# Ledger of designs, part 10: designed miniproteins, single chains, continued (5)

Each design is a single chain, and the fold is of that chain. pLDDT is the mean over its residues in the fold that is shown.

## One batch from the design tools (miniprotein)

Design m16312
Fold by ESMFold2-Fast:
Structure m16312 (fold): chain A 99 residues (1-99)
Amino acid sequence: SLADHITDADAEEAAQGIVDLAVNSNSVSSMTAAGLYVAILTLSGRADVIRRTLDDLEANKDKAYPETLKFVLRQIAYAAEQLGDKETAERARKLAEEV
């Protein structure tokens, strides 16, 4: 499957890309790119990286573009839920509602 080709380096790059896009960009193209990075994280199966990405987004929330941040947080919640991390999914949903 495609998941068999996702490396740990790809997951780490995707995590950093999500945070960078939320802080530096507010466009449809940026939201599309962020969605693709979240898909890479989901396919990686790395729930720990998804949780860390949420922690980094929360730490940077005041510097982030609200629309991009809210979109990304909703995608992170869905990804965490798919990997069985209900606590991370709930945290992401609550943070998205505050944006």
Scores: mean pLDDT 84

Design m16313
Fold by ESMFold2-Fast:
Structure m16313 (fold): chain A 61 residues (1-61)
Amino acid sequence: SAEEELREELLRLAREVESARLRAQGFSDDQVERHVASREANLARFPVEDQRALLAALRAE
């Protein structure tokens, strides 16, 4: 579905952006994965309209 595709794209892009940011700040791979996993779990619980807004914000970076 379009909602599932949006969620998958959001989680993929959020993982890429957040992982790069945390590594640039000097976090270890283990710390990065812990943070990204927590973020993915939280993002997946958001209403679809909030997920859409977050995806748009990430793409604007």
Scores: mean pLDDT 83

Design m16314
Fold by ESMFold2-Fast:
Structure m16314 (fold): chain A 108 residues (1-108)
Amino acid sequence: SAFQEMAAAAQAELDALFAEWERRGVSLEELREEARRAAAEAGISEEEFELLLEDGERGVEELLPRAEELGRRTAEGDRAAQEEGVRLLRALRLAGRLIAEEARRAAA
């Protein structure tokens, strides 16, 4: 429940940011900087982040053991794991948006 509330709040903040970007536009540089910052805050290394951008499937596979550990600790009521899990979800959603936007612009 507490994790779901934190995740919902983080998602609402991302939805507001994405709505602002849709309204005003966003550069690939700004999006990349935001995604890289979120990854760093989530404890994702620069190598792990670059792998996510280069090969999303392999990048996610590299992070799965960490996500599974955070999930187990979250179920046990570990607040630090809940907060780290929310940061990881936010970072992955921003990386996914960056990958989709780079693919869209490459196809134009």
Scores: mean pLDDT 83

Design m16315
Fold by ESMFold2-Fast:
Structure m16315 (fold): chain A 74 residues (1-74)
Amino acid sequence: SLYEPLTPEQLEADARAAAESGSVTSLVAFEIRAAMSGDPELQARAYRVAAETLREKGDEETASLFEKRAEKWA
């Protein structure tokens, strides 16, 4: 296979790691991987995980952005 299917667990782990890092580069890389999944439901779930983690860190502005993205796909 050219690519293995991206599992919900892998994408959610990526979302948490990117949000925990506080790095814009890591968040952008996560967004690209989420988009490449081709699954709107999986993308929405991952965006919610990122938003929750960002809010836990006190980054309310970025958390709000990811919540809006999740709502668009749900």
Scores: mean pLDDT 77

Design m16316
Fold by ESMFold2-Fast:
Structure m16316 (fold): chain A 85 residues (1-85)
Amino acid sequence: MTWEGELTLEAESDDPEEAARRVEEGIRAAEEAGAPRWLVEAMREIADRLRAGHRRVVARLRYRFTEEDGVVRTELLESELSTER
């Protein structure tokens, strides 16, 4: 079985350093939950942009899931990152 989806991740704050810390906490939770590497990497990119002083970061991700004999594989098909100062 194969299906595709879209996920939008958004972070906006007047305190980007604090927002970056919260995203990093979310990364730890996602890793503990077994989130796919591409999702963790997208969250790290958001944290990096926030630490760089961007007040708003939006990531739009298109992904694919493939399930076969109880094994789930996922891949990132498209990634778009937008930032505002």
Scores: mean pLDDT 80

Design m16317
Fold by ESMFold2-Fast:
Structure m16317 (fold): chain A 94 residues (1-94)
Amino acid sequence: LREELESLMEKAEELLSKLSHDPLGAAALELVQEARRYFEEGDYEMALMLLSSAVALARKLAEQLSGEDKEIAEEAVRTLEEAVRLVRELIRES
């Protein structure tokens, strides 16, 4: 779970970095970076809240974009939703 979650957060950062020219993309990226910091500190509840907020921003971004940027935003949403699922699982197992 931990290694999979780290990989998903890294992938989300890479995808959102491609969209950081948009204010919503930049905000979502910052939330994922903060979530990773809290995750490394063992604060999984804070990481979950920040990742959930990043999902909301990425969904809004995907609705506003078109073409290739929309596809990247949709992939970021899927990646973040999977990360949220794994953080919830990790909290439940703790």
Scores: mean pLDDT 87

Design m16318
Fold by ESMFold2-Fast:
Structure m16318 (fold): chain A 73 residues (1-73)
Amino acid sequence: DAVRRVAERLLPLVERALAELGEDPARAPALAEEAARRLVAGLEAARAAGLTPDLSDWTPEAREAARLAEALL
């Protein structure tokens, strides 16, 4: 499952963001899955449209998650 594997890569980033915002860390897995679903859906839509996503401004971890998602599609 591409979403699950991408969520695993995004989880540390979401945990860090929630800690910085003082938010409930128990929400991190659900938010990582939501972010992964949106990323995978966006990459699938771009691929169907013949578009190449520009990831140059993304963090290294986010780019790795996006590359994993593309490899699993």
Scores: mean pLDDT 74

Design m16319
Fold by ESMFold2-Fast:
Structure m16319 (fold): chain A 68 residues (1-68)
Amino acid sequence: AAEDLKKEAEKLLQEAEKALANGDKVRAGQLYIEAGRLYVKLGELLNSPEIVEKGKQIIADGVKLMAS
């Protein structure tokens, strides 16, 4: 269900923030990319361009963290 995708994405973002707090940018980046992919799927299911764009932004942030 859409609610399950949102809960999993929020869980991944919470774990990513913990990884960032510990200086683990690679782990944080991977978690951001996974969370962003779930938001893209959520946005497609809800037919919400804003949620799709949110997911893409989160993916971009994750890629940036891994490249640093």
Scores: mean pLDDT 87

Design m16320
Fold by ESMFold2-Fast:
Structure m16320 (fold): chain A 105 residues (1-105)
Amino acid sequence: MESLADILRSAIRVGRATADLLARLGFDEQSEALRRIVREAERHLRAGDFDSALEDLAQLVEQVRRAVREMERRQVPEDDLFALQVQTIVLGGSLVVAERMLESR
């Protein structure tokens, strides 16, 4: 059985990978915003504050969605756009599972 902490740690890793991808593509402002949210989520998770960590990850999903919309406008390579779209789906799924686990306690 995966713990809530394991699910949140996995989502944080995806968020970090997304920030790294944005930096490689020259989206420095968006990358810095995601890295700030990832650091905040990691801090809340270490403190055992799962509610705040979940809220941070919800903000991460919204920031990734904004980055995808900007990349579509700038006509970046389709493979990179697809990678961000997949990461957005994975993050959203992790948040739904984590929220349900919190509600069950």
Scores: mean pLDDT 80

Design m16321
Fold by ESMFold2-Fast:
Structure m16321 (fold): chain A 94 residues (1-94)
Amino acid sequence: SEVEKAKEEAIKLLEEALKKLEEEAPDDRTSIQLVRELIESLKKTKFKSKEELKKFLQGMVTLLEQFAETEKNPKVAELLRELAKRLREIIEKV
């Protein structure tokens, strides 16, 4: 399924971002917890359509951008913004 493929791409992207956060900013528990919760939420959600997946991914993009704006660590803020940008690219392909 194209929807399942896009979902798996988004999960892999989030997992890669989580690994980078844990390596570069292991003390940033708030951003680490956010990404972990987004991964688990995405994994447990069954999408009936491309539209449902796009809406869900857009919600994640919005949250990541909001967290990046209040993030004090500039490296973490940039990781969250890059993650949001790459999720938007997945939305555009679906």
Scores: mean pLDDT 89

Design m16322
Fold by ESMFold2-Fast:
Structure m16322 (fold): chain A 93 residues (1-93)
Amino acid sequence: DAVEKLRKATEAVRKGDYDKAEEYLQEAAKLQPEDSALLYGLITALGLVKAGKLKEAEATLETIRAALPEVSAELQAAVRDIIDTLLENIKKL
C-alpha cells in the first residue's frame, strides 16, 4: 500500500539513497492519486536536496508539512516521518 511505500522511501532517505526514495514516492503517488500532488511535492524536495539547494528544500518541506491536515489520515504519520527524516539529513549537511 501507499503507507508501505512511504516507509520504504523514508528508509532509503536514511541510507542516503535518494534515487530509491524517489522511486518509492512515485509508486506511492500511483497507489494514492488523491494525495499525488503532495507526494510529487516530496519528490521535488528530494530533487532539491540532491541538487544541494538546501534552503529551497527546507522551504518546500515546511510547505508540505503545513498541508498535512489535507492529506489522507492513513498517510499523515508516514508523510510526517519522511519530512522529518529529510529535514534531519539537511541539518547534517
Scores: mean pLDDT 83

Design m16323
Fold by ESMFold2-Fast:
Structure m16323 (fold): chain A 100 residues (1-100)
Amino acid sequence: SMEQQIINGAKGSIVEKAVEKAIEEGKDAEISIEEAKKLLEESIEEFEKNLEELIEKGELTEEQKEQLRKALEAIKNLSEEEKNELAEKLIEMLKELAKK
């Protein structure tokens, strides 16, 4: 569904930003799952703030605002299992970058 595609895009963006934060902090693929989760938590907080600002600016249609609100709600309600999966993806991306 379109809603699921938007939510999946948001999750991907969060992981990508967490990878950028890890690199800026001099971290590599040897980080623990707990450290990866902390980077994701920081990335989630930034994503939520950016989305809320975008909704408030009034440049979007009501349909676009509702889609973004649903993405924001999904990100705010990530389960511990989903957070662990995103942390594993973050570590995998760092490993792939180390190969280049």
Scores: mean pLDDT 80

Design m16324
Fold by ESMFold2-Fast:
Structure m16324 (fold): chain A 65 residues (1-65)
Amino acid sequence: MSLEELEELFLTVPGVDKALARALAHALPNDRLSRVTVGELTRIPGVDRDLARRIVEFLRERFGP
């Protein structure tokens, strides 16, 4: 999946703006998106625990283990 496709995907998550979608696409490993944890996401500037939880749930539903 391209960085552009990842940015567009993250933009569909409530609470994610364009700048954060770009940061997420660049920071997260695209080969294991379904295994990303809340702890990894909260280390990204602009991501609080509630947003991180929503992103983790979204990624697991979309990509599966």
Scores: mean pLDDT 79

Design m16325
Fold by ESMFold2-Fast:
Structure m16325 (fold): chain A 55 residues (1-55)
Amino acid sequence: NEEAIKELEELARTARTRGARAAAERAVQDVKAGKLTDPEKQKRAIEGIRRLSEE
């Protein structure tokens, strides 16, 4: 999913916390490796990373 990858790459660059950025980088790798292919799981990963960046 191209949109999920772009959003996760954005979070990997811009998220406020180191933990959120690291989680976003890992999620990008999982999507590209076919380990995170379920659209709902992709959405939950993005939402979880955003929560990590809220401080």
Scores: mean pLDDT 78

Design m16326
Fold by ESMFold2-Fast:
Structure m16326 (fold): chain A 77 residues (1-77)
Amino acid sequence: MTEETLVEVLRKMGLSDEEIERLLELRRQGMPLSKLQLIASLLALGFSFEEALEIANLPEEEQEEILRKIEEEILAR
């Protein structure tokens, strides 16, 4: 994925220019695209950058549990 494509996707998700720039910096530092997408999704759901980064650094099993709870809450609204 090109940087331009990533910026357009993040902007469509409702992220601020500041949040987008932080994600681009993480990508430049070598963070995998999968982790960047997870952080972006959490930010779009209303999590802070710090909370999103914490969740992205959890073991995969714990990440799945948190994402499941978020999905259940969204579906219950």
Scores: mean pLDDT 75

Design m16327
Fold by ESMFold2-Fast:
Structure m16327 (fold): chain A 90 residues (1-90)
Amino acid sequence: MEELKKRILELQERLIELEDRAQALYEAGKITEEEYNEIKKILDKAREYLGKAVELLDEGAPAEEVEKQIKEAEKLLEEAERKIEELEKK
């Protein structure tokens, strides 16, 4: 239980870092509004999964159900990170 909460907090911190990186690229004029909005949609979806994971933990749901939400969030954060890294290479 506490280990899962730790993982959620770490992923929430990563989400914020990726949001900041995407915003910095947009403000610097290195990415288009369309590219920024695409990344933001992925990050918003990851935030939804992390929120569900927190709710499930608070409700005392089985660890397996919490892990499913965490895994979906991890996949989305990896996708967003890859897109940001590719745009940073330009």
Scores: mean pLDDT 86

Design m16328
Fold by ESMFold2-Fast:
Structure m16328 (fold): chain A 94 residues (1-94)
Amino acid sequence: HIRLGNKYYHQKKYKEAAEYFKKAFLANPLNLEALGYLVESYIRGKQYDEGIAFFKNLLKKYPKNKLLHEALGVLYHAQKKYDLAIEAFKKAGL
């Protein structure tokens, strides 16, 4: 799904790109490239609430996953919710 995500991302179809990068990340949660492009696609597509909801739902199953807390921090920062971003980065060990 990375290849299809990249295709839509470069076409600036960020909502479609986010769907494919989400599938790639869920198939391999260690795929930092898929995670990075997923977060960027949510930001560029202005899908902040969708991205936050996605990572919050994953954190219910994996509450101490530092990568998920970092992804939340980046999304909160992009929304200018700096206090929430700081809390998320703290939980990420940053």
Scores: mean pLDDT 85

Design m16329
Fold by ESMFold2-Fast:
Structure m16329 (fold): chain A 88 residues (1-88)
Amino acid sequence: SSIEKRIKEAEEAIKQLEESIKLLLQSGDSSIPNAGELGKKAAEIFNKVATEVFGEEEVPINQPLLLLKKAEELLKKAEEELEEAKKA
């Protein structure tokens, strides 16, 4: 169903954003030889999720928690819609 597809898309977006936040935290660690590359990879994941899932323009790397919150809200809404559909 379209609701189940939206749940899967939101779950995948959350997973991608959690990995990108992890990479962003690692990019601040001076003991990691390629910390700058990790930060760039995090930014690319944020931009991809924002553009492909939310239909927004390029998102600042300093707002990853806001994107995660938006993805979690999409998942909650889709799960609520699925529960209502099951009751009908």
Scores: mean pLDDT 70

Design m16330
Fold by ESMFold2-Fast:
Structure m16330 (fold): chain A 120 residues (1-120)
Amino acid sequence: MEREKEIQRVIELLKNAKVVKIEFKEWTDPFGVKRYEVVIELEANGEKITIHIGLTPEQYERVKKLSKEDIVELAKKLIEETPEVIARQIIGTGNEIFIPDVPGFQPLIDKIIDELEKKK
């Protein structure tokens, strides 16, 4: 199994996929910590691909103000910039991709949001 080939396959599917749904999710975990996520459902060749992006509270409010097209672009750029995360999620989850809200990804997410907000 070639991780680079699978990552490229996913990127190409996302590039040509139709947006089915964008959903914002917030919940409180069992330890009282609030969690925030944007879920993007795409369809390519009759298959559904779901992308989950974990967000900080600040990022969540900023992403909610983006256009649907910009939210899809955020997901595509994150996949391009985080190939190891994508490779790990493809292994064992099929068409579901999870990008976690961890300190290592927060600056990258902020950078992409900043770039998308400048397209005015």
Scores: mean pLDDT 73

Design m16331
Fold by ESMFold2-Fast:
Structure m16331 (fold): chain A 101 residues (1-101)
Amino acid sequence: EEALKIIEEFYKKAREIIDKSDLTPEQKAELEKFLEEFYERAKKAVENYDVIGLVEIHREFKEKVKELSDPETAEELNKLIDEAFDRLADIMAEKLVEYLK
């Protein structure tokens, strides 16, 4: 699977988690706005092979989600991003090996 597809799948699943949460409409709107900004930044980092940028984006996401949501929703979103970035790391490692040949 392509790295961009992982980010797209993450975005869709994260929106579903937010929509199903017990958060207020205002909290959901703030999280959705943050998620859109995250998605655009993550796409650019993937397209540019910016590994350091991806590590920073991952850390910022976990901190912001903890700040903007309840603990249950934050735990679900943090698990989802950890899984997505593990898959992303595997794909990026495969491409690195290809380019070192």
Scores: mean pLDDT 80

Design m16332
Fold by ESMFold2-Fast:
Structure m16332 (fold): chain A 78 residues (1-78)
Amino acid sequence: SAEEERRKELYEKALKELEELEKAVEEGKVSPEEALKGLERFRGMIKKAYEAGLLTEEQYEEIMKRLEELEKKIKERM
């Protein structure tokens, strides 16, 4: 369905954005402080998307897990 396709697209885009942020921090293109601010905004957007029904529970949990893992890695650099 169009709704399932939209959720899959958003989920894949969200995972890609987290991957790109991790690479940007690793390459020194983004400071740890800027990355943490970005992750807080991203967390808020993902929570709102889930509340709006744009992500399944499983997709939301996986994104949040990866976000928390990335946040820990970034904090190790501060």
Scores: mean pLDDT 85

Design m16333
Fold by ESMFold2-Fast:
Structure m16333 (fold): chain A 89 residues (1-89)
Amino acid sequence: MEEATYTLPSTGVKVTSAYLEGASKEEAIEKAKELALKTDADAVLVSAPDGSGTYLVLVNKKGEVLAEGMADKEMYEKIKEAIEKLAAE
């Protein structure tokens, strides 16, 4: 698993990202929640490619799921909206 923390320039929100090849949706969610408890970032984004595409899950620092689904335009829009909402808090 590869993980990195970065700050989004437009919002100032810090995100820890992780890439989990072959993980199930359930494993991706569990890992995102685990990383949320360990990181000092505002959010955690886990990318998990499966046989149908890439599953994305975004959680806040409390481990609450803000957005999850298969990687498509709508999913990236949901992630963007969730990050903008975090920036407003």
Scores: mean pLDDT 79

Design m16334
Fold by ESMFold2-Fast:
Order: sequence, then C-alpha cells, then structure tokens
Structure m16334 (fold): chain A 100 residues (1-100)
Amino acid sequence: SEQEELEAEVARLIASVPAFKKYVEEHREELTEEQLEEVEVMLEGVELAKAAKRRASAEELERDYERALEGDREGRIRALANALRASYEELRRVEERYAK
C-alpha cells in the first residue's frame, strides 16, 4: 500500500500544477524571488516525476522505492513528493494571505 499511496500522492500533486502555475502567472509581482525560484525547481521536479512514472510499472516503482530505502539510490520520488507538497503549501499560504 505504500507504493499505491505514494503514486496517488504524486499524481495528486502533479494534477495540481496547472492551477499552481496559473496562480504564479497571475500573482508574479506579489511573490518573492525565493518563492519564484522554488516554483521553478518544483516544476522541474514535476517533469522528473512524470518521466519516472511513465517509465515505471507498479512493480518497477516498488523496486526503485526499495532501492532508495537501501541507500543505493536517492529517495527521489518520495523526497520529490514531500518537496512538492511543502512548496505547494508555502505558495498556498501566500495565496491565502494575498488573495485577489
């Protein structure tokens, strides 16, 4: 179930990106340079996650996750999902503060 949960979480984060990108475009002047840099990194991360998801079947994704836990590979899918969520929450906080 860990892989199913991770895959669903990544898919949910990826699906939110169009709205996230639209928000950035509409409120660019209200965002800090640091927040804009973080958004750019996040969008690059989403493309990496999409590529990984397309190349991996459920079984391959599970194997990659197990290897990451063993330290042979970076836990990039899990770390990416966590980073995307953290960045999204931070930008959502800005949206709540400066909603227009």
Scores: mean pLDDT 54

Design m16335
Fold by ESMFold2-Fast:
Structure m16335 (fold): chain A 60 residues (1-60)
Amino acid sequence: MREETRRRILEAQREIIRTEGPENATAGNIAKKAGVSVGTLYRIFGSAEQYAARQLLEIA
């Protein structure tokens, strides 16, 4: 279940980066695109800080 949600979040991140650029890949935009709450995002990635670090690692 968490792996499926994680996959949707990563796909949403990639779509936003591709269409709007990495500066628009915020937790709120990604959560909305993936169809999850920002709270779910925080739970999966630990915190907003960890999520932001994950985004940078994925695009670096």
Scores: mean pLDDT 68

Design m16336
Fold by ESMFold2-Fast:
Structure m16336 (fold): chain A 92 residues (1-92)
Amino acid sequence: GKVSLVLVVDGKPYMGIESTPLSEEGLRKAFEKAIEKAKDLGLKEVEIRVFAETEEDAQRAAKTLEEIAKERGLEIEVEVSGTEATAKVKLP
């Protein structure tokens, strides 16, 4: 499947990320772009919203983002609701 990621700032969509394969590589690249943009904006917290084709894809994307953040030593909170996932990441 494919997922679309959106960087959310102050509760508003800020940056859309083009549809990416539901893969560890695709999600890692999208996560890196979101973190770099957040750092460029001077943010200490970033919200990434994931739109998936299925509930299973949303759950897989959520788990993958959690593992990516964990590998980077970042605090993350992940919630899944239907075909959407929300990841809130605290930046150093």
Scores: mean pLDDT 78

Design m16337
Fold by ESMFold2-Fast:
Structure m16337 (fold): chain A 76 residues (1-76)
Amino acid sequence: MKEEEERKAEAKKLLEQIKELREELLKKAKEEGLVPVEKVKKAIETMEELAKLIISGSASMEELEERARKAEAELE
């Protein structure tokens, strides 16, 4: 099925984007001091875990959405 391959390709692309954003977000957190660096690290780790779960196909869409919401909440 093409859908599974497309999902994996998109997740791999997201992982690369998360990797780039991680360095930028951590740098901003250190410079601005508005959000604790530990919070930013946890949120990024959650996003990376989500992308890996999509690639492996082990998680439901509901689980992925729940984890994404938690990552967003940690940044606020």
Scores: mean pLDDT 70

Design m16338
Fold by ESMFold2-Fast:
Structure m16338 (fold): chain A 101 residues (1-101)
Amino acid sequence: MTPPFFTSVQIEPLGVAKPGETITVTVTNGSDAPVTATVELLDPQGRVLASASAEIPPGGTATFELPAPKEPGVYTVRVTLTNPEGESASVDLRVEVGGEL
């Protein structure tokens, strides 16, 4: 099965961030066309706390930096990818802030 975007998404730190730490999201466009990536940090109520967008050229990589919230909890990083044909795909990544007790 061949995905239409051929993109990969990486997040650091993996799954657990300290309050106020930088959450780094790396998006690699493995396709032959430019892709627009929109990255949003969502609280448990679905409110957007931070967002960033960039166009990633064919075979390119974009790095997005989001501030981890100062309140411990489980947050969502949403990455939406849009190709020039208007096709969109999104992935939700869970980020825990404050770690396990």
Scores: mean pLDDT 75

Design m16339
Fold by ESMFold2-Fast:
Structure m16339 (fold): chain A 80 residues (1-80)
Amino acid sequence: SDGEFIKKLLIEALAKNPELLEKFKEIAEELGLSTNPEELSYEEFAKVLREYRARETNLPLDAPLQEINKAMYEKTLKES
């Protein structure tokens, strides 16, 4: 699905930015989720993204998932 595709792109972007990956893992652990992004379901990944965005930006916790995914993709993914 579109959501799983976006999750894959965000995981790749996180892998290219170790600092952001570390923050993601810390938040996942705090939420009682796996620290391996690839082991998370899309729903679990979305929970971590919402918490991460709330802490790093002014996006609310209940922001639409598509807006969160777009913001993360644009912020973390470098163009080759």
Scores: mean pLDDT 68

Design m16340
Fold by ESMFold2-Fast:
Structure m16340 (fold): chain A 101 residues (1-101)
Amino acid sequence: SVEEVERLLEAAQGYVDATKYYVDKLKEAFEKGSTLEEVEGLYNAAKYYSDKAIEYATRARELAEKLGHEELKQRADEVIKKANEYKTEADRIYEEAKSKR
């Protein structure tokens, strides 16, 4: 049960790391004036991994809450927060890239 929460958090953290990687690449592509197709591809990757991070961390949070494990619940909340922050940043960059056209 605790081990399942830890595995879900490990997977969620991996998805946060992947999200950060693609958000960083998205920022670089935007600053270099890359094509909208390249920017969109990086944005879609960031969105995919951020959604996966939120999915796995939400499952971990629900299990941690049922176990009364406050520390694991807090770790899940932090993962969800970071994934949402990266998702918001990706949305902002993509909208700006579209507006420049």
Scores: mean pLDDT 90

Design m16341
Fold by ESMFold2-Fast:
Structure m16341 (fold): chain A 64 residues (1-64)
Amino acid sequence: TAEADELGAKAVEVAKNSKIELTRTVDADGRPTLEATLTFEKDGKTYTITGGLAAAVSKAIDLL
């Protein structure tokens, strides 16, 4: 669909212009988990998004 094509194009844009860091952390129960920090530039501004990888990418796409 057109919406899926637009989302795919924005995901590629995020990947081309961002730095992604994965950090090992623990949840409330002490279980290992991963946190993503995604940094990218748009319109001369630097944006930093932290969270689960999928959530961070989704938020970055929303900012584009």
Scores: mean pLDDT 70

Design m16342
Fold by ESMFold2-Fast:
Structure m16342 (fold): chain A 81 residues (1-81)
Amino acid sequence: SLAEVVEELRERVVAVDPRAEPVFDFLADVILNRRTASPAEQAAYAARVLELASRMSPEQLEEIEALLREAGDRIQEILDA
């Protein structure tokens, strides 16, 4: 299910860098329709993503990018079903 894919992604991203948890929680809530993001919340989210990315190693960034790509593919399969 969509919720299972999102929860698995959350756990794996947090395992790479625990600082990603608040950023991912926001994204997960939006994807699962648990909240609607205001323009101010979207701007704050973008700022947090950029700040977090600036503090990550290249290896951490590559791992998170791979996890996001994998989850994106699985979400697309669910939506296309």
Scores: mean pLDDT 77

Design m16343
Fold by ESMFold2-Fast:
Structure m16343 (fold): chain A 72 residues (1-72)
Amino acid sequence: APLTPEEVAALQKAADAFEQGNREEARKYLDEASKVSPLARQIAEALKSKLDTVDPKSLAEAVRQIVEAFAP
């Protein structure tokens, strides 16, 4: 199913934080996204598992690709 506008907004905030290199802010937005839906939770958990091992710019791009692939 496509992502809802609420799921897109929550994930986009995390992507923006990653783009700025702010891992702590990105983590907070991923925590918020995980409360929106089970799908957003799965995406947030996958991104959190890579938080300390993947550079923030690559994580921002990954979120953007997920949002684009599941856009309504």
Scores: mean pLDDT 79

Design m16344
Fold by ESMFold2-Fast:
Structure m16344 (fold): chain A 78 residues (1-78)
Amino acid sequence: APKIEVKQISDTELEVFIDGKKVATVEVPEAKGRLRVGVSVVNGKVKVSVARGSELLGEKEFEDKSIPDGTYFTEFEA
């Protein structure tokens, strides 16, 4: 499976990588605690979501045909 990685760049911004390629920067109100990062790709339509427990903190949607179709998840400790 492709490798998903997350890097915190500020108290409100996370960078998301798939196989070493930066795919998105996601803004959140507070990048703190245990965060769940998900990336869904369907027919080149990419959705990145960041959640804490059941609360959605941020999301970004765009088109990128270079990202393989699939669903990717990781957990990040901010």
Scores: mean pLDDT 79

Design m16345
Fold by ESMFold2-Fast:
Formats: structure tokens, C-alpha cells, sequence
Structure m16345 (fold): chain A 97 residues (1-97)
């Protein structure tokens, strides 16, 4: 319960930092990574989705990197892996500082 609240708090913080960039287009490489991860996630393969997003984040910088980490946090949260979700949301926030 406490861990879930921390995840939600970090998600809100990341979203606040992303608000100025809400209409900024992502790079083609990041968009492709998000699409592939989304397909893996839709098939229930959370580990593959996280792997694809991690590769995507490693090749990205700034806002693009933050969006990839934010997506990893959401995938981990949906999978019930709140500890991992915390880690990924913290990385998203750091990428925006």
C-alpha cells in the first residue's frame, strides 16, 4: 500500500516535468521502440516489453529518454512490480533534470 502510493507520487512528478513537452514529437527511434514494446505488452510479455524499452532509453537522451523510462514504470506497475516501477519513474525524473 505504501509502496503503491510512492509509485503514484513519482508518476505525478514525472508528468508535471513533462507538461511543457506534451506536444513535442518523439524521435523516430523512440517511437519505434515504444510501438514494439507496446506489442510485447499487449501479448502479456512484460519482461520483453521492459527489455525493449530499456534498449530504447539507452539510445535516447533528454525528453525521449524520460518517456522511455516513464513507459517502463507503467509496464512494471501494471505487472504489479511496484519496486521496479519506483526505480523507472525515478530514472524518468532524473532524465528531465
Amino acid sequence: EELKKKVEELFEEANKLLQPYINTPLSPEVREGLLKAGEAYAQGNYEEAIKILRETADKATGIDKAVAYLSMGLVAYDAGKYEEAVKYFEKAIEALK
Scores: mean pLDDT 83

